# Designed miniproteins, single chains, continued (2): the designs that were tried, part 33

Each design is a single chain, and the fold is of that chain. pLDDT is the mean over its residues in the fold that is shown.

## One batch from the design tools (miniprotein)

Design m5133
Fold by ESMFold2-Fast:
Structure m5133 (fold): chain A 84 residues (1-84)
Amino acid sequence: SEEELLEEAIRHVEGLLNALRQQAAQETDPQMKAVLEQMAALYDRLLKRLKAARSVEEAEAIMRELEPELQALADQLAELLEEQ
């Protein structure tokens, strides 16, 4: 059902947010820590908006809106990982 799909999406994002917060807390490199904290903040915003969404279509629109910002942070993270 639509309600089950929204609940599953919310649980998935909550899991990602918790993992990012855990990783950021353990990170010793200041640049990597900053990117992980920015990703966690973005996923927190996504989670809050998804919890307020009234339909799957609204949830998909929210995800599409935040996708460019998520991609930019993912690209920054990938670049930092290549520096070892």
Scores: mean pLDDT 85

Design m5134
Fold by ESMFold2-Fast:
Structure m5134 (fold): chain A 106 residues (1-106)
Amino acid sequence: EIEELLKEIEELIEEIKKNKKVTAELIKKLQELLKKAMGLHTEGEGLALRWIGVLIDLALELGVPLTSDPEEIAELFEKAPKELQEKFLEEILKILEELKELFEKA
């Protein structure tokens, strides 16, 4: 179980670094990993709040309502300026690295 989660996190990190893009599937997997982290560690709740903060920043910069829907988030990313896309990818990578550390503790 934990080994599968770690592999999924490593695959997502590599995909982002290689493609410099997010898909609805990637966002969905990230949000599922955050839900699992919240069930295992109190630190997982902190990561979930950080993710909400990232979504708030994206929504404010684009002047759109806040959304947690993976398809809507992916569309917002595609519409964002390159600088905002780079910042968004950087924040996702940091969250994934911290998720990896949390699951390694479990």
Scores: mean pLDDT 84

Design m5135
Fold by ESMFold2-Fast:
Structure m5135 (fold): chain A 82 residues (1-82)
Amino acid sequence: MEVRIESEVVPAERAKEVALEMGRRMREEGFRAVSTYTVPISEEEALALVVSATAAPETEEEAAALEAELEPVLRALIEEAL
């Protein structure tokens, strides 16, 4: 399984819109499992975050392993944005 993480710091009022548009582009590129998130940085800024995988995990063990691998990457991205 291939995973792509895309993030962009955007105005807080635009973060949901940007995350949804990023997710739409990822689905059009052939990613089948796409999750969008917004993480508040300040009152003015938020992180628009999209996690995309070429296939959804089929087992709970695969899902847990993927989450464990992604957690430090997502944490680093959030810390860099803050």
Scores: mean pLDDT 75

Design m5136
Fold by ESMFold2-Fast:
Structure m5136 (fold): chain A 69 residues (1-69)
Amino acid sequence: GILSRVIKLKDGTDLNKAKAEIEKATKDIPGVGVLIDEKNNSIIIRAPTQENLDKAVEIAKKVLKELEK
């Protein structure tokens, strides 16, 4: 099955911009999907393996830190 990780965003973060930048940054990782959970102010990252998920989550956290500057 597909593995998933939820990342709660800082209040006021642009969810659509965060999704787009994370998708761009993770494009080279096979099978990664990025979804928005607007109700919970969160990003959901999906991947076929734990290794790909962990790598995508690390990249996503770096992208989010830059967006919060």
Scores: mean pLDDT 83

Design m5137
Fold by ESMFold2-Fast:
Structure m5137 (fold): chain A 59 residues (1-59)
Amino acid sequence: SSMLAAVKLAKEFIKANPQATKEENLQLAMMEVSTRFSLSVEELEKLKKELEIIAAREV
């Protein structure tokens, strides 16, 4: 699904930029993914929640 692909891309982006702050990486990944996959508002909300969970695990 587009959502699953978007989440995987966001994780790869965060992984590729470990030197940036976690919040900065999260915002950049979400912005890029939303642009590339043309996500709906509902899909963006789910993506935000998924990435926040990932960030919480590492912080």
Scores: mean pLDDT 71

Design m5138
Fold by ESMFold2-Fast:
Structure m5138 (fold): chain A 55 residues (1-55)
Amino acid sequence: NLEESIKDSEWGAPAAQKTVQELKSQRTSEEDRDKINAEATKAAVEAIKKARKEE
């Protein structure tokens, strides 16, 4: 679970953490959970990649 990994590592950017929290509220809807989850994961990965690329 990406959410748990991000929380445990705390290596992601603050923006990524905020996005995860916002998406979590939307996940309360079971209708589009699959699509939202996939997009959330991709966004988080991209944010982390961008932070690492700058380094």
Scores: mean pLDDT 60

Design m5139
Fold by ESMFold2-Fast:
Structure m5139 (fold): chain A 81 residues (1-81)
Amino acid sequence: SAKQQQLLQQLQKMGEEIEAHLKRSGEVKQQLFSSNSDAQVQAMQQAAKDSTTPEENEKGSKEAMELLKNHSAAQSLKQAQ
């Protein structure tokens, strides 16, 4: 339980850091990038909020981790283009 809660807190913090980074990068008209990243951040925050029981915490942690991996992959692909 404690480890699962720590993971969810870390993912929530990462989402906040990504959002702050996007705000700082506001000089570039990056509508598609910002919209995609904002959706990912919102999904991470929602997954963290929905995990309140031990069973839900485990499932939420796995889902949040998968969302984080998918976001990182999307960012890597975008930079490669």
Scores: mean pLDDT 56

Design m5140
Fold by ESMFold2-Fast:
Structure m5140 (fold): chain A 98 residues (1-98)
Amino acid sequence: MAEFEALLRELGLSDEQIDAIKAAVAKGEPLYLAMAKVLELIARALASPHEEALKLLEEARPYAAEAGAEAKKLGNPYDADDLIAEIDAVIALREQEA
């Protein structure tokens, strides 16, 4: 769990979002599966050219929406659009460092 929490912090998720994911994982809720799929698509996008990365991020949107809906059931103000925006910011930073 500690390694998973560190990974989520590296991706720019807030402590509140991490706590919500951790609670869902502990209870076997679908939130962690949706987040795992989003993380898989992010990792693939970071290894891809910009145009392919954008396609992978679009594929992540339904999973991010699922995660956002599950987080809202837990009373968390987590938004799926915020997660996608974080992904886009990471890609932009990598392009600036190229």
Scores: mean pLDDT 69

Design m5141
Fold by ESMFold2-Fast:
Structure m5141 (fold): chain A 56 residues (1-56)
Amino acid sequence: SRELLRRVAKHETGMTDEEIEELLAARTDEEIRRLAERYGVSPASLRSAQRALRAA
């Protein structure tokens, strides 16, 4: 379920629903890096979360 994956991503990163939408809109590694800096998480964690959310 997409809802379950969103909940997991929020739990792992501490991101809000709006921040998850920004993650899903990111198209480049640079955009992922900028989001990772803003939220204090690793770029690898955000890439993993983005792939999981897009696969749902």
Scores: mean pLDDT 72

Design m5142
Fold by ESMFold2-Fast:
Structure m5142 (fold): chain A 98 residues (1-98)
Amino acid sequence: SEYEELARRFLENPDKTLKELGLTIGDLTRVLLERGVIDSPGEFPVVVPQLLGALPIKRESVKAFLRSLGIEPRPFLSEEERVRVAAELLRLALERKK
């Protein structure tokens, strides 16, 4: 999958991958707001590390988003689950710009 390849690059170097795709942190923030994963932009630094496996998953809105992708929430996701989450976030951000 093209999005899974982009997701692997994103997990290795988020800033570089977003720049290459013409995306910003603001684009990801808008996706998370529209999907109800965060209620305000200020939650982004707490929620995104949970989605990407850098922090343990605690928020119910994060768990609900994972279930919508067919992923059972656990404190830490597998590498394959993290790739799937990142792929969906990038897909939604890119589609929003069309």
Scores: mean pLDDT 82

Design m5143
Fold by ESMFold2-Fast:
Structure m5143 (fold): chain A 95 residues (1-95)
Amino acid sequence: SKEELVKKGEELLKRADELSDELYKVAKEFKSKGQNGLAQLALLARGVLQTAKQQLKQALKDNASEEELKKVLETLQGSIDYAESVLERLKKALE
């Protein structure tokens, strides 16, 4: 249902915000160590999340159809999966 898709969207937005904050912290740590390339990778993953978040926020504001909401939710989920994989690799590089 559309109500279930909206609820799922709110959950994904919260997860994207949490990941965005973690990526920012990791980027700052790499920058402090002179590892600017790894810092940039973290910020790029954060940017991917931000774009997908804005697409979902816009679809919700526009009262988009269930089909359109499913598409933007899939895009945000894919961006979250990508950001989580980047964050895992970056955390291992800090060890």
Scores: mean pLDDT 90

Design m5144
Fold by ESMFold2-Fast:
Structure m5144 (fold): chain A 66 residues (1-66)
Amino acid sequence: SLEEALDEAARRLAEEAGVPYELAKQVMQSVLDAGMTPEQAARTLAEALGVSPDVAREAVRKVMEA
């Protein structure tokens, strides 16, 4: 489900970035709510959380494919 995919992606992003899960989830939800393209979403997540572009792209793709 989208909810499970979002939770898993946010948890992994939190671990990679070294930030609280709540922050990663909030940023992920904000990016998804903004209606950005997958590429724009991945870039925004990478910049906001300080993760690599590849990690951000994988997280966005998993949520969108769910």
Scores: mean pLDDT 80

Design m5145
Fold by ESMFold2-Fast:
Structure m5145 (fold): chain A 78 residues (1-78)
Amino acid sequence: MNEEIYEKSYEVFFEEGRLLGLSERAAEAAARKTAEWIAENFEKWKEEGVSSEEFQAELAEIFFGTAAETEAAEAAAA
C-alpha cells in the first residue's frame, strides 16, 4: 500500500464527507474505505487502461455505499 496516497486520499474524502453533511463516523468509514481502495487499485487501473469514468464510478460507489451502510448501522443502533 502507498501510505502517501492513502493519507492524502483519506484527508480529502473525510473533509468531502463532512462537507456533504455525513456524520463524523460515516465520513471516517467512507474516507478510510475509499482511501484503501485507491491506494491498492490506482496502479492497476492505470496499467490496465481502464477508463477514468469507470474508475470514478467505482470510487463513488465505494464512498457513498460505505457512508450509507455506516449511517444505516448507526440508525439501527439508536
Scores: mean pLDDT 76

Design m5146
Fold by ESMFold2-Fast:
Structure m5146 (fold): chain A 84 residues (1-84)
Amino acid sequence: MEVTIHLDFSMDDEGLEKLKEEIKEAAKKGADKVVLVDPAGRLTAEQVRALLEAAKEAGVELEVVLTDDGSEDAKAAKKVVEEA
């Protein structure tokens, strides 16, 4: 089962923890893969690393779809996804 999560809020510490919980909950429901969509480019490289680690701990595959807006933050986040 594949679950898609769209970012619809500002990424602060509470938002990051909520996303980690949603990924773990999807894994508990039998998801094999979670697709995280960040159309606004709100995720930082550090947040992407934390989410990938949470998915790995939950035993589910995480795919992060980042908007390539040409910013340095977007490039850094994309590099973290590529190195995972």
Scores: mean pLDDT 70

Design m5147
Fold by ESMFold2-Fast:
Structure m5147 (fold): chain A 79 residues (1-79)
Amino acid sequence: KTILDEEKRKELRKFIEEQLPAAREYLATLEREELEELLATLEAMLKSFKENNPDDKSVDLLVEAVEEVIRVVRELLEE
């Protein structure tokens, strides 16, 4: 199974942070119905990641990334 050390996790966090503005711009172009469907999909993915890989530290970064996207989607829906 995939295990990432602290150094590799820091590099992945920087990569995610660099991609986040582009993802935010894309999400802002979606219709409300698409945002609601995306939110449901992301929440299902988050649950699946936690259930299938509870002890894999690489999944922690994916969980954090998905949670950030969920936060942006929720902000757009609350307008």
Scores: mean pLDDT 70

Design m5148
Fold by ESMFold2-Fast:
Structure m5148 (fold): chain A 98 residues (1-98)
Amino acid sequence: MEKKLKEIVEETLKNSSEEIKKAVEEAVKLAEEAKKLGLPEEEVVRIFLAKAYILISEIYRKQGKEDLLGEAAERGVEEGRKVLEEYEKWVREKEEEE
């Protein structure tokens, strides 16, 4: 999973517009925060993909290219929001336990 996260980030940054690059950087930042909190790599990758999917989908929507996202991307956004909600819940629980 570690190798896969780094590879996904590197490939996305190399082949993407500046807007998509910015979205990936935001997703990486959230994933780094999750890693610092001690989440396993598979969860860190899941959080990264969730955030990236949401942000990239918003970029394509803003550009009027919603048709290029397809049903798979819409499904990814919905799943991603649930993943982020679960992560936020876990962070709150950890903060209460200190």
Scores: mean pLDDT 71

Design m5149
Fold by ESMFold2-Fast:
Structure m5149 (fold): chain A 106 residues (1-106)
Amino acid sequence: SLQKLREQAERFKEAVRYYYQQLADAGVLTQQQADHGIQVAEQDAETLIQNVQSGKLSPSQALGLLKQMALGLARDAESQGLPESAARLRELAKEIAQTQREVQQA
């Protein structure tokens, strides 16, 4: 449902903020670059919600894209040596996948 997509999008935004702040703290990115990365990822998540509201995407399709975004960031976090960020993003991707299955069955 749209409500479940919104809940997962908020969790995604929290995980993204944590990850990019860890990248800045580790000196991988400047604070300005980290802030920009957060804004882009948050805007992408909001666009998924808007596309579901307009009927351009189903909630299931939007959850699939959100899951792909989380998994991509998790792989990047692992390669940067940030295991806590990677673990959080992978756990989020599992939660999104479960929600996507529930929404597809409804």
Scores: mean pLDDT 89

Design m5150
Fold by ESMFold2-Fast:
Structure m5150 (fold): chain A 95 residues (1-95)
Amino acid sequence: MSMEERLEELKREFEEALRRGDVRGAIEAAKEILKLGIEALKQGDTELAIKAAEEAIRAAEEAARLAEELGDREAKLEAEILAGMAGIVLGVARL
């Protein structure tokens, strides 16, 4: 499986978790998207690293919003930390 195919699968898993109101599943998918971005960066695939980091930021922000709607303070904090980490990865990939 290519890393690009894996990114599309993780995006689908994330959207499915959101539709179900599954904050934990959404955060886990966002974490896996971020990990994929870091792996792409390690392999020198800066274009994929940028794309994965941008998707991880979006996913983390959407998960934080869902967590806030559900009153899950721990999940909201975890999602906000993920968004920050994804922002750092994006910054490094753009160097």
Scores: mean pLDDT 88

Design m5151
Fold by ESMFold2-Fast:
Structure m5151 (fold): chain A 67 residues (1-67)
Amino acid sequence: SSIEKRIEELKKELERLNREVLERIEEARNDPSLSSHEVVMIEADEAVELINAIVERLAEIRELEKE
């Protein structure tokens, strides 16, 4: 159905965001100019941003399921 296709598109967007976040975290972990504290702060900021994006996209999926 069209609703199922839109849900799949939102899932792919979340998969993309997750991949991009993990890539940025890996880059920070491999940067010898960053202290361990700076790396942890980057990881924390990325985690908060991803959680907010997931919550927002799940709300969109729930609204689509009501139709």
Scores: mean pLDDT 82

Design m5152
Fold by ESMFold2-Fast:
Structure m5152 (fold): chain A 62 residues (1-62)
Amino acid sequence: KEELKERIAEVVQELADQGKIDEKTIEEVKKGKGKRGKKLLEEIAEKLGISKSTVEKIFQEV
């Protein structure tokens, strides 16, 4: 259960480790808002092969 949540968290962590996002961007992604957060939701959806709407729903539950 929650396997998609873990995969999403891992992708966000990888992007942060690569310096592509900062702490504020991570917060925006978790809250499902902000311009940078929306861009990252798209990248995460692409990497996981799921819809952006699905990623948004999962992040709103975190």
Scores: mean pLDDT 68

Design m5153
Fold by ESMFold2-Fast:
Structure m5153 (fold): chain A 77 residues (1-77)
Amino acid sequence: SMEEELKKKAAEEIEKAGKELGVEKVGREMAQFVLENSFEKALEAAKQLRDVSEHPKVKELAEKTIEVIKEAMEKLK
């Protein structure tokens, strides 16, 4: 489905961002969460990660993840 293709692309972009930011493990975990859950649940998880994390690069990854998920959701309209 288009949703599954968009989830795969979002997960790949999130994983890449995690590698570029030096927080590869967090990036892989968030990418897996996107693949296994709805975009709405993944968006909530990314917002929570942004709000509770003390690590600047994890906050930056979470903000990028929010952007990627919102863009994917917009393409589903």
Scores: mean pLDDT 87

Design m5154
Fold by ESMFold2-Fast:
Structure m5154 (fold): chain A 100 residues (1-100)
Amino acid sequence: MEEEYNKLVEEMKSLIDELQKLIDEARKLRPKATPEQSELLDEVIEKLQKMIDFLNEEIARLKKDKSPEAIERAKSLIEQAKVFIDEAKTLLDRVKKEIE
């Protein structure tokens, strides 16, 4: 339980760092983007920022509650964050290729 808690917190922090890098990348693309691409980038930035907020809130909750239910909730959020990261990477790669 305690070892699993530490691993989940470290994984969530790693995901927050990765989400922040994707936000920074999206922001770098915005000045070169068409209006349509800019709207997509803004939507991605908003979704990534919300995911960072959710992960930070979950880390705070998990520090107070290490129940099996809390652990499973954290695991679910981690999986959701990984999907968001993969989708964001795919979208950003597509936009970069269109701009380049």
Scores: mean pLDDT 85

Design m5155
Fold by ESMFold2-Fast:
Structure m5155 (fold): chain A 93 residues (1-93)
Amino acid sequence: MPIEYEVVEELDVPTKTVTLTVGGKKYTLSISAVAKVRNKETGKYMLLLKFTVTSEDGTTESYEVLVEIEEDTSEEDVEKLLEEIKAQIEAEE
């Protein structure tokens, strides 16, 4: 969905990495929290996440995902969210 947002603050949270095996091929998924942003239409706060998938042959694809958060969400809360996302992805394997 095309969302217009403004960057409130850039985040310095460690990137989480997951190794996936799909169809006998190994992939590396990196999950980065880029910034806390505000939706210009709704005024809601969101977390800008970047998902980077790297194939065994070095091919890289990146996707941006917006997740609604509270205004008072801290970098520690974001790091916990990334750990939860990683755990969910690992559980689906």
Scores: mean pLDDT 79

Design m5156
Fold by ESMFold2-Fast:
Structure m5156 (fold): chain A 98 residues (1-98)
Amino acid sequence: MEEEIQKEAAELSERIESSSSISKEEAIELLKLRVKRLELEIEKARKAEEEGKLTEEQKEKLKKAEKELEELKKLLEEKSDEEIAEYTKKLVEESLNG
């Protein structure tokens, strides 16, 4: 499951980099894949926390991931496909430029 999400995200990212453009549908799918990855990372981190194996830095990353997941889920639920696509395109541009 995690490997499939990583593969889909990598294939989509490579296409975006090659074309210098992203379609509305591709932007929405990329955001959905990011949500799935965050959910998996949070689940893994919570299991490690229950075992007492999380460092303070990892606990801080967990809090940031939980906040990002909540914001992204709210965006997907409350915003139009156009707004979701614009948000995702901006994230991709910021990632490529810095």
Scores: mean pLDDT 73

Design m5157
Fold by ESMFold2-Fast:
Structure m5157 (fold): chain A 83 residues (1-83)
Amino acid sequence: SEAERIRRAGDAAAEVAEKNGHPDLAELIRQTAERAAEKVERGEMTFGSAVTAMALGIVAYGIEQGKVDVASEAARALLREAD
């Protein structure tokens, strides 16, 4: 299902964040993925819009926290898994 694909994409991104020593970012990614999956399952958001919003959110967090490198790697993992 599309919801399962969103959760898998979120898990891939969260794993990148955890391996780079950012468990707070990993938890944020998991929470965001769960909310996005629920919205897609309810028809409130398309799969493409959910994946785009998650990737943008990860990058925005990276800019705000000065962790652009790890956030970019996590967003890239998200997009690869979602493809």
Scores: mean pLDDT 86

Design m5158
Fold by ESMFold2-Fast:
Structure m5158 (fold): chain A 67 residues (1-67)
Amino acid sequence: SLDDEVKRAVAIIAAAIGISLGEEPELMRKIMDAVNAGNLDEARKLAEQIKNPELRKLVLRAIDLVE
């Protein structure tokens, strides 16, 4: 649905913000790849590894919104 597409886009945007801030760009890329592949379980597992607690919370909330 359109709502599901928007929610998925929000999760990708949250990961892209992490990359833009220079926060663990390799991990953010893997999270984006997992979300794009529809593998939300893998995306959540990767997001749990984010060192910055504020960024981790934002990315996890965005992924949860997609699920």
Scores: mean pLDDT 76

Design m5159
Fold by ESMFold2-Fast:
Structure m5159 (fold): chain A 62 residues (1-62)
Amino acid sequence: MKEKIEAEVEATMHLMAGTIARKQGDLEEALRHYREAVEAGRGIPNMVRAAQEAIEEVEREM
């Protein structure tokens, strides 16, 4: 129970940080955060999918 809440918070923080970096044009920083979101959100399919889609979009912009 506690582990899942921690994973959701960590994954959400990385996803948000990646989105902020992407909006500021820091594509490499955004990619790093989205990859960390995938790792942190391993047990949460929706979080992993959102982060993976964001990675693909950033790689397309690079």
Scores: mean pLDDT 79

Design m5160
Fold by ESMFold2-Fast:
Structure m5160 (fold): chain A 60 residues (1-60)
Amino acid sequence: ATAPSPEELAEAIARYLEEQGRTEDAKRVREILSKDPEKARREGLRLAGQLEFERMAAAA
């Protein structure tokens, strides 16, 4: 019903990265999340974007 919090979004991104086999990236996001949720969200989005770019390149 409401927009996700930075904590929720960062956690969702970490789970997504883990599902894609990017366990190290997921761990990094979770480590940052415990200290700075906003930073975790930003870093998570950047890592997810990198992964998505790699997937698009692999699909071409």
Scores: mean pLDDT 79

Design m5161
Fold by ESMFold2-Fast:
Structure m5161 (fold): chain A 79 residues (1-79)
Amino acid sequence: MRKKIEEAKKEFEKLVEEALKNTDDKEGQDTIKSAKKLIERHYERALKTKSDEEVLRLLENSIQAIKDTYKQVLEDQKK
């Protein structure tokens, strides 16, 4: 389980980095950074209080949330 958590955490970090790299406007960058901070806060708490299975589920949901946020930011930038 721990290895899957580390893999999901790396995927999350990579997605955030790619989203920030491909987002040129400050508002879009601030939105992505805010989402990252919220997710990292929940992740740190979950590591201390929850089971590995719950931590993995949190990261999987967080990866999806970042993907959704990034997609919305990119669509807004096309105008």
Scores: mean pLDDT 75

Design m5162
Fold by ESMFold2-Fast:
Structure m5162 (fold): chain A 100 residues (1-100)
Amino acid sequence: SSMLEELKEFLEEALAELEEIRARLRAGEISPEQAKAQVTEILERVIEKLESLGTPLAKKAAEALRELREQLLAAQTRDELLSVMDTTIGLLRELIRYLE
């Protein structure tokens, strides 16, 4: 369906943004504080998109991402932030794969 194709494209764009931020954070091109702010904004956009769909899978994915957002906000170190980002990237990849 066009709705699932739109969701897949949206998630692929979010994944690309997260992977770029992760690479910049690892390279020292952005601060942990800047990375945290940018990743939080991406997570909020993805959560809103999933909640708008109202399907059981989308609701479950939104709940998992809200938990990851709380972990992201609580992260005190670069390594903790990278760990949460890696988990988030893995979840988005799994969601994209499920939509294929």
Scores: mean pLDDT 88

Design m5163
Fold by ESMFold2-Fast:
Structure m5163 (fold): chain A 102 residues (1-102)
Amino acid sequence: PFAPVRFAAILHEEFGEEAYEKLESDPEAREKVYELLQEVLKRLGLEDDPAIKSIKVETLAQDLRDLYLSYKSSEGIQKLADAVFSEEEREEIRKRLREILL
């Protein structure tokens, strides 16, 4: 599914590489970002998808970095991922990420 790919892209676009350092060093921030990701995926009916269930809080920083690299690897992936969220949904994700990471 492309929802976690686009979520990872939003995180990287807003905070850059510093986001991954924060997620590795701050367990509270990592848990809150994981909860936000799970909430967003649940709204899309993806909570029971095996690929989504493979994302763990313990590996979140690396998993999100890998998803962002996937997003950057192909224009086709970018177009499919960009179609998942409205601009209003993307802005709400950015706002909530800022509240967690800043």
Scores: mean pLDDT 83

Design m5164
Fold by ESMFold2-Fast:
Structure m5164 (fold): chain A 108 residues (1-108)
Amino acid sequence: AADAAVEAEVEARWLEAARRMAAAAEAGDAAELRRLAEELRALAAEYERQGRPEAAARFRALADLALRLADILEAHEGKADVRVRVELDPETARPTLVIEAPRETRGL
């Protein structure tokens, strides 16, 4: 019961963070992505303290992704066309993020 409840909590928090990351990326809000990354790293540290290293790793990975998106947006001065989708991983049946970002600078 307790383990199932924690797994449900981890999934719900991950989906909420993923949704927030997608919204910030689409808005070109690098500052929000950096704030989200800090919050996700704090959450990962909390799960590590609870003896949940897999949950901690998931939130650290999401934080690193948020920072990467922030760097892309800042490199393009908020002009990068970034799309983030939440899709189900066919191998793990877990939600995952698909990122579509231009590799070429537009306008130069």
Scores: mean pLDDT 75

Design m5165
Fold by ESMFold2-Fast:
Structure m5165 (fold): chain A 81 residues (1-81)
Amino acid sequence: SKIEKLEEFRERVLAAETKEELLEIMDELIEFHKDDPVIKKALETVREEIEKIEDVEEARRLAYTMISTMIKEEKEKEEKE
């Protein structure tokens, strides 16, 4: 399930201790969405913002928030009927 894969990425973000690990997770998340140009562009933008953040905790929060938003949107699509 796409939701299960997104939850896996979110858990990896929580476990990441370095900004390099966060960027690696973002690269995998971008590749996972390669066939969705809108989501891919949004994720690339978030990745650029993570690179600018000096504090690993702030970078982690940004990545976590993005993935959590994606999970919420996918759940709302499934619950709409």
Scores: mean pLDDT 83

Design m5166
Fold by ESMFold2-Fast:
Structure m5166 (fold): chain A 77 residues (1-77)
Amino acid sequence: MIELTEEQREAALKVVRDSAGLTPEQAEAVVDAIEAYAKGDESALNALPPWQRALARALLKAIEADPEGFIANVRAQ
């Protein structure tokens, strides 16, 4: 599995805070779950509420499909 870079982690935190209206603590929990999932812990996303889990899956899919484009799109916002 691809480990998230520090830059990808910061981009994901920005998206979760800005787009989902999450608190900093909730945003960090979502990104931590994404990182754990990316490292092979598929159960990490199950700890999140259903709607935050859906958000985490969408972000993970975007990062895995185009890691550099994801960062560029977040920076452009």
Scores: mean pLDDT 73

Design m5167
Fold by ESMFold2-Fast:
Structure m5167 (fold): chain A 64 residues (1-64)
Amino acid sequence: SKGLEAAELKQKLIKEGASVEEATQAVLDKFGKPSKERQEILKEIGEKLREIGDEVQKELEARK
């Protein structure tokens, strides 16, 4: 769940007027960088989510 808290903090800081770079740095300072293993898992999850998004978009296009 620390990943969700980090994402929420980043979004909140950007909403408050921080740059994307400043918000990213603040999150890294508070939560630290995820371990190499966790970064690898997050990359796989991101790849799978992109594939699902592409399939959903193709399904919607095929219905029309």
Scores: mean pLDDT 70

